# Designed miniproteins, single chains, continued (3): the designs that were tried, part 98

Each design is a single chain, and the fold is of that chain. pLDDT is the mean over its residues in the fold that is shown.

## One batch from the design tools (miniprotein)

Design m11403
Fold by ESMFold2-Fast:
Structure m11403 (fold): chain A 62 residues (1-62)
Amino acid sequence: MFNPRPEEYIKTGKAIEDYIKKEKLYVPPEILTQVPEIMKENNYDIEKSIEKLKELIEKYKK
């Protein structure tokens, strides 16, 4: 099976977590539960995953 390596999942997840902590963002639970899917949809690309997360948070706040 050609699944993404656990390392890529952990690395991207940590980067997203670090971004949230740095920006002190409140992430609504419904968006937080979507983070694994956001990472998968963006092929575990850190920059794209963070941009998508940021977009969803901004939409929710407005």
Scores: mean pLDDT 75

Design m11404
Fold by ESMFold2-Fast:
Structure m11404 (fold): chain A 85 residues (1-85)
Amino acid sequence: MREKLVLTLKVGKDLDLTAAELEEKLRKVPGVDEAKVTTSRGDETTKIKKGDIVTIELVGSREGLEKAKALVDELLPDAEVLSEI
């Protein structure tokens, strides 16, 4: 079964990671068919900073989305979840 997950997160600390790099990592998760990462700053090539709003759109299997969510928690450990749909 294919499901869609949309996460909106407020970043809790400066990261050594760009939105484009996060998207690439999420696309490599088994069971994820589609991944799109956007930031409130609109620049996919700049490093994610504290206070940025990151929107992550995922399509995949339930198990794939659960693994992707765990990876987001690992890569953005201090992020505040504003919305999960």
Scores: mean pLDDT 83

Design m11405
Fold by ESMFold2-Fast:
Structure m11405 (fold): chain A 84 residues (1-84)
Amino acid sequence: MTAEEKAEEEKKLEFLREMTEKVLEWIAEIRGVPVEEVEELRRNHRVPELSEEELEKLKEKIEELGKELKEKDPEKYELLKKML
């Protein structure tokens, strides 16, 4: 792996961590519960089961973030598009 490839991979991993944290925050907001409750599910190796309504709200949050990133950070917007 070249230094350039490693730097790109590290940026992708950092962005994935950031997005994971954001998604947990959004799930907590959508459910009206503390983030710590959603984090506890992750800690116990449980994936939060999203209802159809919760999934739709999460998609809206992702779309809003994409719109914001397109204006403020086009590089992160491209990373987000690749993840979808």
Scores: mean pLDDT 72

Design m11406
Fold by ESMFold2-Fast:
Structure m11406 (fold): chain A 85 residues (1-85)
Amino acid sequence: FEPKGDLEELIKALEVTAKAAEKSGNYYLAGQAYDELGRIYEKLGDFEKAAEWYEKAHDSYAKFGDKVNAERARKLAEEARKKLE
């Protein structure tokens, strides 16, 4: 019932989803899962982890050929890293 438990479960589910998607060659789904992980860590104020997850999302979208989502994820990673500077 607590919001903290839901968030931790969501993080674990997204990590499992991303890894399974990469293994199956579903790079679009992997990109979506990594992108959502980036958003979660950004909301938690962990901008270093947010940037790492957005960078993984960029790589996955790029492998899929989704230039729009790949460029957006790259920009989000850069913006997260700027908050560390």
Scores: mean pLDDT 83

Design m11407
Fold by ESMFold2-Fast:
Structure m11407 (fold): chain A 72 residues (1-72)
Amino acid sequence: ATGPEIALAQLEDYLASRQAAYDAGKISLAELNEAYRITAAGYEKVAADFPGTDAAVEARQKAAAIRATLAA
């Protein structure tokens, strides 16, 4: 895996872990929303650091989807 692919996998694992913690009642909705914001910022950074890669396109799309959900 390339650097941006590893970064995407780590961000996905982080968000999945925070979602699982919320579903188990271990963290609040505010903490889950913060995890989404951190993850979106992480994707935005991957897109900025690795322009012109397929991973950057995927990161941009995933960041936009999270931001749209948080704005709704």
Scores: mean pLDDT 86

Design m11408
Fold by ESMFold2-Fast:
Structure m11408 (fold): chain A 67 residues (1-67)
Amino acid sequence: GEKEKLIEEILKILKEADPSLTDEQLEKIREQLSKMSVEQLKELLETLKNSTPEERRLIARIGLADA
């Protein structure tokens, strides 16, 4: 569905920004993203596309802390 496509695109961007992210860490981020609405996921994706690699790594770490 649309929500799953947004989650996978976000996870791909985060993994590309921080290749050290483990599959377990990516699954924790996926679980947090699954709690978000489609609108919130679209806003996050837009933010990530307009962010620096350093900002993308920070967003990934925040996602893990919220898990």
Scores: mean pLDDT 80

Design m11409
Fold by ESMFold2-Fast:
Structure m11409 (fold): chain A 78 residues (1-78)
Amino acid sequence: EEEEKEKEKKRNEIIDRLFDVGVQALKLAVDLTVLKRELEKGINPEEVEARITQLNAEMDRLNAEVAKLEKELSEIEK
């Protein structure tokens, strides 16, 4: 079958995953901004720090996934 069709399928799969991860990362970035403001105000610092730690770990995972997907996309684009 035509190489172009296979390339398009792979590209679309990677783009879909990038969009999903990007949306998740954006939501986490907003939540982290709110939590950092609460931490600056001294509101329940232990609970806020625990939540920030959890969200930072999730953000790191999403960033790693984005980097992997971007490399795969670059390989497809040649």
Scores: mean pLDDT 81

Design m11410
Fold by ESMFold2-Fast:
Structure m11410 (fold): chain A 84 residues (1-84)
Amino acid sequence: SELEEKIKKKGEELRKQLLEELDELTKDASKEELEKLLEEFKEALEYYKKKLEEAKSEEEKLIAQEMVELAEEAIKYLEERLKE
């Protein structure tokens, strides 16, 4: 569907932009700053998981799913940075 393709494409663009922004923002970040940012994205993940469960339209489900994936990518990036 056109709507599904549009939402997925925007989700992919947002994830790419987020990872580039996180790389720049965390370049000189302390471990404490990385841990705080990780907790923020974990809270965002739980928020969007709830939105996905509560979604009443296909559009709402698609958007919430893309936001869940965005938060999961951010968490993965930050967890890998914290291992370094």
Scores: mean pLDDT 85

Design m11411
Fold by ESMFold2-Fast:
Structure m11411 (fold): chain A 95 residues (1-95)
Amino acid sequence: SVDEAIAQAQALVEQGKKALKEGDYDNAIQHYSQAVQLLGDVASDLTPEQKAQAAALLREIAEGLEEVFEKLGKPELGKYVRDTLLYFADYLLAQ
């Protein structure tokens, strides 16, 4: 269900943040990427309230992945990934 997908994405974002804090950049990327995939899979079925929740999660993922790629010495890639996810968040809110 959509609610289950959002809850799983939220848990994956928290796992991504933990991995990033621990310097485990590979696991951070994996968890954040899985969260994006789950949100993408349900994007067409979201209510306005769920779109706001999904957009907030995408912004958290954007910040986390930008930091990961900066730490890996790839700040331009980090900015590109951030901008792509922020565009997705804005798309959801625009309906």
Scores: mean pLDDT 91

Design m11412
Fold by ESMFold2-Fast:
Structure m11412 (fold): chain A 94 residues (1-94)
Amino acid sequence: IKVEVELEKLPGGEVKITVKKTGDTAPGTSLVVEIGFKGEEVKPAAALPATSATKDITVKVEEKRSTLQIKLVAVSASGDRTVVAEEEREVVLE
Protein backbone atom coordinates (compact mmCIF):
# COMPACT_ATOMS: atom_id res chain seq x y z
CA ILE A 1 0.00 0.00 0.00
CA LYS A 2 0.96 3.67 -0.39
CA VAL A 3 0.03 6.36 2.12
CA GLU A 4 0.46 10.09 1.42
CA VAL A 5 0.01 12.90 3.94
CA GLU A 6 -0.47 16.54 2.91
CA LEU A 7 -0.87 19.61 5.11
CA GLU A 8 -2.68 22.84 4.26
CA LYS A 9 -2.74 25.95 6.43
CA LEU A 10 -6.23 27.33 7.01
CA PRO A 11 -7.31 30.72 8.40
CA GLY A 12 -7.76 31.02 12.16
CA GLY A 13 -4.75 28.91 13.13
CA GLU A 14 -6.07 25.62 11.76
CA VAL A 15 -4.29 23.01 9.66
CA LYS A 16 -6.00 20.55 7.32
CA ILE A 17 -4.33 17.14 7.15
CA THR A 18 -5.20 15.02 4.10
CA VAL A 19 -4.41 11.31 4.40
CA LYS A 20 -4.58 9.40 1.12
CA LYS A 21 -4.30 5.62 1.06
CA THR A 22 -3.74 3.92 -2.30
CA GLY A 23 -4.07 0.16 -2.49
CA ASP A 24 -5.74 -2.42 -0.33
CA THR A 25 -4.81 -3.62 3.15
CA ALA A 26 -5.60 -7.19 4.27
CA PRO A 27 -9.35 -7.99 4.20
CA GLY A 28 -11.07 -6.97 7.44
CA THR A 29 -8.27 -4.55 8.36
CA SER A 30 -9.06 -0.86 8.86
CA LEU A 31 -6.58 2.03 9.06
CA VAL A 32 -6.87 4.40 12.03
CA VAL A 33 -5.30 7.85 11.83
CA GLU A 34 -3.95 9.06 15.18
CA ILE A 35 -2.84 12.67 15.56
CA GLY A 36 -1.12 14.68 18.27
CA PHE A 37 1.67 17.16 18.85
CA LYS A 38 5.14 15.78 19.53
CA GLY A 39 5.56 15.31 23.28
CA GLU A 40 1.81 14.77 23.80
CA GLU A 41 -0.42 11.71 23.49
CA VAL A 42 -1.66 10.92 19.99
CA LYS A 43 -5.42 10.33 19.75
CA PRO A 44 -7.59 8.61 17.11
CA ALA A 45 -8.91 11.22 14.69
CA ALA A 46 -10.27 9.21 11.72
CA ALA A 47 -10.61 5.74 10.26
CA LEU A 48 -10.15 4.58 6.67
CA PRO A 49 -11.42 1.29 5.17
CA ALA A 50 -9.22 -1.56 3.92
CA THR A 51 -9.66 -0.26 0.34
CA SER A 52 -8.23 2.92 -1.23
CA ALA A 53 -9.57 6.03 0.56
CA THR A 54 -8.87 9.71 1.33
CA LYS A 55 -9.68 11.47 4.61
CA ASP A 56 -9.40 15.13 5.63
CA ILE A 57 -8.78 16.02 9.28
CA THR A 58 -8.70 19.57 10.66
CA VAL A 59 -6.71 20.40 13.80
CA LYS A 60 -6.30 23.63 15.74
CA VAL A 61 -2.69 24.77 16.22
CA GLU A 62 -2.17 26.80 19.41
CA GLU A 63 1.49 27.77 18.89
CA LYS A 64 3.09 29.45 15.86
CA ARG A 65 5.56 26.56 15.56
CA SER A 66 4.51 22.99 16.38
CA THR A 67 5.47 19.46 15.32
CA LEU A 68 2.54 17.27 14.36
CA GLN A 69 2.87 13.53 14.96
CA ILE A 70 0.69 11.45 12.65
CA LYS A 71 0.43 7.70 13.20
CA LEU A 72 -1.26 5.26 10.87
CA VAL A 73 -2.39 2.15 12.74
CA ALA A 74 -3.71 -0.98 11.05
CA VAL A 75 -6.42 -2.72 13.07
CA SER A 76 -7.02 -6.34 12.08
CA ALA A 77 -10.35 -8.19 12.20
CA SER A 78 -9.17 -9.75 15.49
CA GLY A 79 -8.44 -6.30 16.97
CA ASP A 80 -4.64 -6.42 16.75
CA ARG A 81 -3.08 -2.97 16.31
CA THR A 82 0.09 -2.43 14.25
CA VAL A 83 1.72 0.91 13.48
CA VAL A 84 2.25 0.89 9.70
CA ALA A 85 3.46 4.47 9.18
CA GLU A 86 4.56 7.49 11.20
CA GLU A 87 4.97 11.04 9.92
CA GLU A 88 6.31 14.13 11.66
CA ARG A 89 5.48 17.48 10.09
CA GLU A 90 6.60 20.87 11.34
CA VAL A 91 3.81 23.45 11.22
CA VAL A 92 4.74 27.14 11.21
CA LEU A 93 1.87 29.61 11.28
CA GLU A 94 2.43 33.10 9.95
Scores: mean pLDDT 72

Design m11413
Fold by ESMFold2-Fast:
Structure m11413 (fold): chain A 88 residues (1-88)
Amino acid sequence: ALEALAEEIEREVESQSHLSEEQKELALRLAELIRRGITEEEARELLEEMLAIIEKKNPDTPEEEVEAARAKIEPLARELVEALRALE
């Protein structure tokens, strides 16, 4: 199940020409970590890098919105890891 999900992510990245190089790199790293059994800590780090890229592309984003997104990283990392474990 995890291998199939990782392959699907890799195929989506290949097919989506609108993704930036940074977004493609993060998605491929996510696929690799999923194959290896991603930890909550690794998921948090990826989400934090994704938020940093979004913030860089949207410098006019209010600080309150950025902080709200950052507050969601830990619960999203937990939910992602739990969902992936359910697929094993």
Scores: mean pLDDT 75

Design m11414
Fold by ESMFold2-Fast:
Structure m11414 (fold): chain A 92 residues (1-92)
Amino acid sequence: MKEEKLKRLKELYERIRNGEITLLEAAEEAKTTEEYMMVALLAGTEKLSDEEKEKIAKLIEEVARKEEENPDEEALEVIKEFVKEIQEEKKK
């Protein structure tokens, strides 16, 4: 079910937000398409070094290539729900 994937995604996000891990470390720990999508979204909003951006971009490209061969439609649904919940929290 997508609920377990969403919970894992939120746990990874909280670790990044709390400064326990960097975006690059999160990208290296990421095991699923939705986790990589979240890192990509966060990387777009953060001031990262050119080296960190390149490393993250390479990891995202590898995941995108695998997605082309075997698309995970559930990953897109999970990331959309995650973004919606984070936006709702920001309104508090």
Scores: mean pLDDT 69

Design m11415
Fold by ESMFold2-Fast:
Structure m11415 (fold): chain A 73 residues (1-73)
Amino acid sequence: GKPASAEEFLNFLVSLGAKSGSLTFLGAKITFEIDFEKKEIKLSGEGLPKSFLEELKKAAKKRGWTVISEVKT
């Protein structure tokens, strides 16, 4: 199946209301940190597709958010 949209993933992370956590997405284990004041999301982990990360950065920018990715491929 096609992966979930980057915008849906961004909305999910922001709606959690958590400043940090970890989750599994598309088989990748991801750790996140959210600064709601600066509107920044930091992602770290392994195995997330680069194409998805690029779409996620675009979706975030449309909402005035910044995604910082330290995901290893």
Scores: mean pLDDT 73

Design m11416
Fold by ESMFold2-Fast:
Structure m11416 (fold): chain A 84 residues (1-84)
Amino acid sequence: SMFKKKAEELKKRAEELLARVKATPISDAETLRRLNEEANRLSNEADELGKKSTPEVRKELIKIGATAGVAAIRAAVGAVSARK
């Protein structure tokens, strides 16, 4: 279905974003802040798409949102640590 293809695209974006956060040095606070904002937007997109999709696709979108949430938390912790 169309929603399944969009969910697969969001999954790849979430995984790539988490990998970018992990690869970003803690000293690069500006990049980490930007990645945190991207992760929050992706989490919101997954939630909105989930409200319009089938239960199976919604379950996958919840997992995608969780991956984006982990990326957001890691990026925020890095940015705050550099803000001393």
Scores: mean pLDDT 80

Design m11417
Fold by ESMFold2-Fast:
Structure m11417 (fold): chain A 91 residues (1-91)
Amino acid sequence: MEVQYRFGLTDEQIEKLIEQLEADLKRLGYSDEEIQAVRDAIKNKDKEKIQEFVEKLKETDPGLAGRLELLYYIKNKDFEKLRKRLSELRQ
């Protein structure tokens, strides 16, 4: 299928979503060092580190874990994986 899916989000809007995620992590008691590691993993498109953080977050807040995963796909502009994940969440 030749379907391009775009969220229309600017880099500034993505940054604001990352800041909201950081605020939620801080509320859950994560350290500033752990929050910075999450930010760096998103910025550097480090899939392995993001998967590690998603797994850790599923134990405390599965909704936040899902938001981290979706935000990583948005930042990476991986619209095929983002679309697939959103489809799974609608089931």
Scores: mean pLDDT 71

Design m11418
Fold by ESMFold2-Fast:
Structure m11418 (fold): chain A 94 residues (1-94)
Amino acid sequence: SMEEIERLAREVAKEAGIEEIPLDPQSTPLETVKKIAEAAVKIAKERGLSGEEALQVISYVITGEPSKDAEEFARAVGREKLVLVTDILNAEGI
């Protein structure tokens, strides 16, 4: 649900050391995106989240809206950030 995504996004932000969400989808540095993805992996493993759910949470932290799929996320943040996120999630089996 949206309430669950928002709650998980706040937990991911806190784990990543981010005080304010959403960030800016265009200017957020790749290093920050990496920290968000790594924090989301940790929480996904603890809560049993799917890759789709993890992507919704990550996209909410960066854009303020959950992306339905990889293409919507790429359109919001660019392909480089999508590739970084999907590489991290896939490497961790999510």
Scores: mean pLDDT 87

Design m11419
Fold by ESMFold2-Fast:
Structure m11419 (fold): chain A 63 residues (1-63)
Amino acid sequence: MHMSDEEFKSFFSRDTYGLARVPIDKFVEAVKDKKLTNVDDILKYIPLGTREDAQLVVDAIKK
């Protein structure tokens, strides 16, 4: 699956109400495409995300 940088970054930006949003299903697709399997690497793309958000993505990839 191939995704633009623009689309990838949109998963890590705040919505119009200032809420951080992490859509797990789309996250897993984007992370697999970018070959990110490490929590630290994922956190580079989640400026408002938590360690728990990154861990959920890693866990989803392992399934």
Scores: mean pLDDT 58

Design m11420
Fold by ESMFold2-Fast:
Parts: sequence; C-alpha cells; structure tokens
Structure m11420 (fold): chain A 76 residues (1-76)
Amino acid sequence: MPKVVSYDVSVEGNKITVTITDDKGNVTTEEFTVPESKAQEALNAVSDVLDDSVKNKTDVDETIERVRKVIEEINK
C-alpha cells in the first residue's frame, strides 16, 4: 500500500481540503465539511493525524480513514 510522504491541509470557511502525496508520486485530495465554528479545531486535529502518518510512513488509505474518524467526531 502507498505510504504518506507529505501533505497539505487548508481551510476555507466550513471546508477542509487534505492533499496527500504518497511514496509512488500519487496525489490524493479529499474535502471534508465541518461547522465553521469548529474549523480551526478540525484543522489542528487533522494536521496531527497527517503529521503522525508522515513520521511513521502510514498507508494513505489508513490515514484517510483516521482523518474521516476525526471529522466525524468533530461533526457530532
């Protein structure tokens, strides 16, 4: 499975955009929606997951699943 080597995270209003580059040179972009009042909290939590994935060379699919779980927790 491709491993995360770098990422970029941005926030625009209620949207969080996650861009992941894997060790095969593939780029995966996912967009998530959160309440605007929680956008900064979500950005921090997602960034922590992505930083850990880069450091530990976690699979892209596992990383995206972890990001989704964090977003679900924020949105409840």
Scores: mean pLDDT 82

Design m11421
Fold by ESMFold2-Fast:
Structure m11421 (fold): chain A 81 residues (1-81)
Amino acid sequence: SEKEKLEELTKLSKEASKIETEMYSSTDEEKIEELYKKLKETLIKIAELLAELDETESKEEAVKKAEEEAEKLYKEVLELK
């Protein structure tokens, strides 16, 4: 249902924010890479759910944008170390 998808989106968004915070606070490059992979998976799930909730964008395009967002954040985190 739409309500269940919105609840899952809220949960995934909170998880993504937590992962991002841990990436910025970590000094371990290996841990940052593991968090990046987890963030990428979380953002992809968010993108897929948003595409199902009445977006005009294709799931494929939404997933690609999510992957690019995760990669951009990963690069920004590494530049700060």
Scores: mean pLDDT 82

Design m11422
Fold by ESMFold2-Fast:
Structure m11422 (fold): chain A 80 residues (1-80)
Amino acid sequence: MPKLPSEEEKEKLVKELIEEVKKALEEEGIEVVKIEIVSVDAYLDAEGKLVLGVRARITYRDANGVEHTVDWHLSKIIEE
């Protein structure tokens, strides 16, 4: 069996990561307007851990109501 996730598994992992990021930002009082996925990569690191790399464009409003758009490069080790 391939050790890299399928496209369906990558989509599920990306959704989980995006929900975690959105929740973390909203807990800090940041209003998340939109998250756009630019690219997704999944690979095994030198230790054999699955790493999910996501490039996302996040649009949010700060505490003053000003809208910002930022490009984020997220890398997360997925345990098991």
Scores: mean pLDDT 74

Design m11423
Fold by ESMFold2-Fast:
Structure m11423 (fold): chain A 60 residues (1-60)
Amino acid sequence: SAAEEAARRADATGAASVAAAGGADKAMQLWSEAKDREEAAKAVLSDPRAAASAAQMSGA
């Protein structure tokens, strides 16, 4: 189990390294999705009334 645990950790760090070094395609997809999310958040932030309305709904 200790060997399996060590192998799992090594695999996780390897996957993270590959994702960081060669994650261009994945980064583009995530970036596009994050952009949509940010645009929605920015719309609320640019309108204080919308933020207040969201807070009211959150309170209920």
Scores: mean pLDDT 68

Design m11424
Fold by ESMFold2-Fast:
Structure m11424 (fold): chain A 106 residues (1-106)
Amino acid sequence: LSPSIINEIKQKAALFSKKSIKQLLYETAETDLRLRGIENPSEEEIFSRALVLYSGLKSAVQRGESPLDIALTIYDEFRKLYPKVPEDTLVELAAKYYEIARKLSK
């Protein structure tokens, strides 16, 4: 993975620093559902997905995974699953995971 992608993730994550964990989880869940082909996810679908993301991220942080490790794993997984999605969208998604993990690590 290139140093430029790592720097982009960190820079974009800084833009999310003022958002709450709840807000970031909901925004991330909506983006995740849209990438999976759900064009207009319902509030219930977003809530359900946000809970799954919260549980997964909390577990990863408790296992000692760094925010960067988590973000890079998400970037790699989504790049493989959705090769036609723009890189900027995946970097933004990874940056949100980075910021959530950073907040959960504290």
Scores: mean pLDDT 85

Design m11425
Fold by ESMFold2-Fast:
Structure m11425 (fold): chain A 73 residues (1-73)
Amino acid sequence: MEEIKKEAKELAEEMKKKYPEISGMVEYALKLLEEGKIEEALLTLILAAKEAGDEEFEKRALELLNKYAKLKE
């Protein structure tokens, strides 16, 4: 769980640095992570990556969502 949150925060910071135009959406995802809403945060990061047009960030966010789903079961 902690590992997923850490990787999600690292991904979010990389996305903000590379794509300032989506920083508001990424900041919202970071707030969701802090609130423990991990699934919603990861879904928001996927949407942010799609908005930026970055398939690599989208894939990384999807991989984190899949890891979280396995831990939730």
Scores: mean pLDDT 83

Design m11426
Fold by ESMFold2-Fast:
Order: sequence, then C-alpha cells, then structure tokens
Structure m11426 (fold): chain A 61 residues (1-61)
Amino acid sequence: PEEELRRLAAERERVPQAEVVEALRDVPHAAFLVRAFDRDGDGTLDRAEVEALIAALRQLS
C-alpha cells in the first residue's frame, strides 16, 4: 500500500480519494481513513496528506 500511495503522489500534485482508496483495498475501512486525511474536504489529497496517511498506516502495522 505505501509504495502505491507514494507512486500516486509522485504522479500528481493532488490525488482523488477514489484512487487512494483503491491503493488501500487490502486495508479495512480504507474509505473512512482516506476521508479523515482529506483536511480540505475537497475529495482529493495533496502530498502532505498522503505522507500523513502513510505515517498513520505504519502505526497500524
């Protein structure tokens, strides 16, 4: 999941929530987690939000 998230963030400055959720399909409640890290609430995550999500996933492992 982490490698795929970094790839998405590297390809675009903003990543749609749906793309991030797909990258986390093996993570339970991925949609809920992604929504929580979308601080702007606009349906996309910037690089800082993706990095924060990766850090949170490391704590859950």
Scores: mean pLDDT 75

Design m11427
Fold by ESMFold2-Fast:
Structure m11427 (fold): chain A 72 residues (1-72)
Amino acid sequence: NKLKAVELEFRGLAYLEDGDVKLAVEDYLEASRLYEESGDYASSLRLKSRAYELQGDFEKAEELRKESERLK
């Protein structure tokens, strides 16, 4: 649900602050999936964008970021 997505987003941010990029990516992708299931497509795409950016796929990240901004 949306509350679980928010919890995973904040946990992912905490992992990123600790330098654990892999765990941050996993939490952002799972939060993205839960946001999508709850109908929050903008937040889903935003977190997918961040996950791709953290993995070095800047082109895909930018595409997803722009799509998220269009859905706001």
Scores: mean pLDDT 83

Design m11428
Fold by ESMFold2-Fast:
Structure m11428 (fold): chain A 92 residues (1-92)
Amino acid sequence: MTEEELEKAIEEAVERFSKLPEVTPQSLEELRESLREFAETPIDVETTTYSALATILARRRNVEGDGKIVTWKPGNEEDLERAKELLKKLEE
């Protein structure tokens, strides 16, 4: 993964996430940091973006009363599919 590809994927994820009414500038910076940390794992940019976004959104659900810790791992097929569905929903 090149640095330019990573930054592009981060900004695309941040733009999608910014459309949520509960998102603050601080939450967007936290998303950028999470995406960069996932990028240190040698996986593709798309997988990194979806996994980080799924993690952020899962933590958000826990704040709403689920009370469960959800951890998303890069390359987890079930978590990746959920992240893709969430991204698609955010684009609508």
Scores: mean pLDDT 56

Design m11429
Fold by ESMFold2-Fast:
Structure m11429 (fold): chain A 111 residues (1-111)
Amino acid sequence: EIERIKEALDEAKERGLKIAEKISPEKLLEKLREFENYSVKELKAVLWETNDNKPGITQTEIRSSEKSIRAISAYVKIREDEKLSLEEGAFPSLSPEEVILAETIAKKLGL
């Protein structure tokens, strides 16, 4: 499983998605396993919680794919935990490159 995550991140780097260089494969695997038993509804709640006034991600940014939602939830949590955003109080909306990264991970893992 970790090898497939490394392959997905390497594929994203080859496509020019520089954000992939900032992602630890080990942390991504840990978050994917954490969310393994989450329903799509629970994953959406994690991503779009407004309890701390953080900007959430939209269905438009995710392409409304159940396969992508698990990968993107893991990525967003790593981004929050590592404070990869330049905003002081909130994370920006996902870029198209971050969406493509999450979909690449989902496809490689068969999510």
Scores: mean pLDDT 59

Design m11430
Fold by ESMFold2-Fast:
Structure m11430 (fold): chain A 70 residues (1-70)
Amino acid sequence: APEQQAAIQKLADAYDVLMSVAPVTKADLANSSAAAVNYLVSLAQMAGFDDAQAKNPGFLQKLQQALLSQ
């Protein structure tokens, strides 16, 4: 859906910005630590997702998988 494409683009743009100021490794993102979860929540919030969506475990798992597949 066009809405999904726009959401993916916002997440990619937010990731590039966040990586420029707070870089993390793929290993850091993969470890399910509190720091990794906080990073993914911050990324979702920067992309304009609301708190319910940004803190949804299924959403965060899919976001983590998408970032690790790059």
Scores: mean pLDDT 73

Design m11431
Fold by ESMFold2-Fast:
Order: structure tokens, then C-alpha cells, then sequence
Structure m11431 (fold): chain A 100 residues (1-100)
């Protein structure tokens, strides 16, 4: 259901923004690097929200499946501290969403 997806994505965006604000205010270079990755995740979240607003219910299901799988992989890479892999996965997810 498109409206439920939009609500969940807005909540996720708020969480990502809060984490970004914390990490970007750090003087630690590693936290600054993590903040840049989070900024890219926020950009993908904003992109999927815009796509969902224009999508049919059938398109919304496909978009959310792609987003959920991609976001899960990104989160796994970040949990392992693999920022390079996280950026690669973010770029790939963004390209997939843009092509739909």
C-alpha cells in the first residue's frame, strides 16, 4: 500500500538525518566519512519517496522490494565498517531506482 510505504520511508529519513547530524558534527575523520555515506543514503531515500509519489500500486511494490533489498545490503556493509562497499551498493541502488 503506497501511503504506508511513504510513511515508513519518512520515518527512515528522519532516523538517517538524526544519525547524519550526530556523525557530521564529530571531529573524528572516520565519523565524517560515515556521515558522507549517510548523506548518500538520504539522497536515495528522497529519490524513492519521489518515485513512489508518482507510481501506481504495482510499480510501488516493485520499487519498495528493490529499495528494501538494496537498503538491507547497504546496512549490512555499514555494520561491518565497509564504507567503500556501502557507497558501491548505494550507487547501484540509485541507478536501479532511476531506471524504473
Amino acid sequence: MKDEYLKLLEIEREGLQEEYDILSSSSNPRNQEKAEVLKEQIEVNDLIIEKLKKASDEEAKVLMTIYEVGSSRIRDALSRGDLERARELIRHLKELILQL
Scores: mean pLDDT 86

Design m11432
Fold by ESMFold2-Fast:
Structure m11432 (fold): chain A 70 residues (1-70)
Amino acid sequence: DEAARKELEARIEELRASPDPMKRIEAEMMEYLLSAGVPAEKILSMTLAEMISYLLTSAVDAAIKKEEER
């Protein structure tokens, strides 16, 4: 858990330091997923496509929860 988090943080820092804008976007998505409560070990095992899918699924779940609040 903690080891995976440190690994993820190191990867995010490396990607963010890159001059490649695509790597910066990937770093931003990883950081967002971590802030949203996704375990670091899960994020490390995900592909870019899986990260996008997870973010979309999370948005749908939030919308359903919002509907119940009504």
Scores: mean pLDDT 75

Design m11433
Fold by ESMFold2-Fast:
Structure m11433 (fold): chain A 89 residues (1-89)
Amino acid sequence: LTQDELESVIYEIAKKHNLFLEDSPREVSPSEVLELPSFNKKVDAEALYNAIVSGKVKLPSGMKSAVKSLLVDRLVKAGVEDLKNAVFR
């Protein structure tokens, strides 16, 4: 899976579910921001993670591991420790 493919999938999900930083109803810390350089967009990583865990967003099976790793790394760095061990289904 290339970085461009991963960013494209995240971009489409964020667009469909209003998960871009500009759509966030809260102030998002810089450490909770997932950047999509190819699209010049920023995503609320916590909101995206919550949408996946709640089942609102379903990831392609080939991308679950990559997206989980990316989000966990970002949110753990932001201090959201309870999310480290969550399983994406």
Scores: mean pLDDT 68

Design m11434
Fold by ESMFold2-Fast:
Structure m11434 (fold): chain A 65 residues (1-65)
Amino acid sequence: MEMRELAAAVAKTVAKRAGIEFEVEEKDGELHTKIYAETEEQYKVAEELKELLDKVTGNSEVYKL
């Protein structure tokens, strides 16, 4: 298991616990993650997850719904 895939799996678990929708897509060997936040509390968690994931994958986006 690659470190980036492990990081994505951990982030997905944390997102599910917080009720945040989390999507992972692989394009041209790069992992892209999309994090959807509906509340200000979820947005803060999503921003923390983005910061963590960007250090490993570099391709993370947060959407505020």
Scores: mean pLDDT 74

Design m11435
Fold by ESMFold2-Fast:
Structure m11435 (fold): chain A 63 residues (1-63)
Amino acid sequence: MSEEEIEEIVEEAVEAAKPIKDPEEAQRVALQTFYRLVRERKVDSESADRALKKLGEALKKLE
C-alpha cells in the first residue's frame, strides 16, 4: 500500500475520534476504526505498523 493510502487511513481514524469528547473513548474509537480499515483494505503488516505509529502521533496532537 502506498504512503498516501496509509496517510488516508490514519486521517479517517482520527476523524472518527474527533466528535468524541472523552479522550479514552476517542483513542478507542480511533484504534477500532484503524484496525477495521487495515483489515478491509488488506494493508500489509509493515505498512500497518507505520500507520499505527503515525496514528499515535496524530492522536497526541489532537490534545
Scores: mean pLDDT 78

Design m11436
Fold by ESMFold2-Fast:
Structure m11436 (fold): chain A 88 residues (1-88)
Amino acid sequence: SAAAEAAKRAERIGELIQEKLRELAPLAAENRDVLRNLPQELKERLNEIRNRLLELEESGSLTEEDIDEAVREILELIEEARRRAEEE
């Protein structure tokens, strides 16, 4: 089904992001905990990044540069979440 295909694409994108995140940020376990506990606003931004990558994958236009940019944006979200936690 189209829904099952979309779910598999989302899983592949998630795996690519996690591999790149581990490469760029060796504290992967700490980063996973931050991502799981994101404030709603930052969680919505993470979903926007994910949706962008899904649309690019569906169109066959997804590049390694798109993955690299998404990982940079995710790292910025992690830093923002940490900064907000320090201010509380």
Scores: mean pLDDT 72

Design m11437
Fold by ESMFold2-Fast:
Structure m11437 (fold): chain A 69 residues (1-69)
Amino acid sequence: SLKDIAEQIIEALLNGDEKKAKELLKTIPREKIDELLDIVREITSKKYPELVTGMIVSVIKDLIKEVYG
């Protein structure tokens, strides 16, 4: 599911595995990217302070630009 991929991307980034995060991101259709970002925000906001959530989302947005931009 998209949620499972979102959780795996978050885990990869927390482990410093940017390459794995990019490969996981490539498996998601472009049309689902906004939904992925919403899921990431929901997951991270439950576990981390707002500042940390913002940092994770920012990194994922940069990776989205590299993969789809």
Scores: mean pLDDT 84

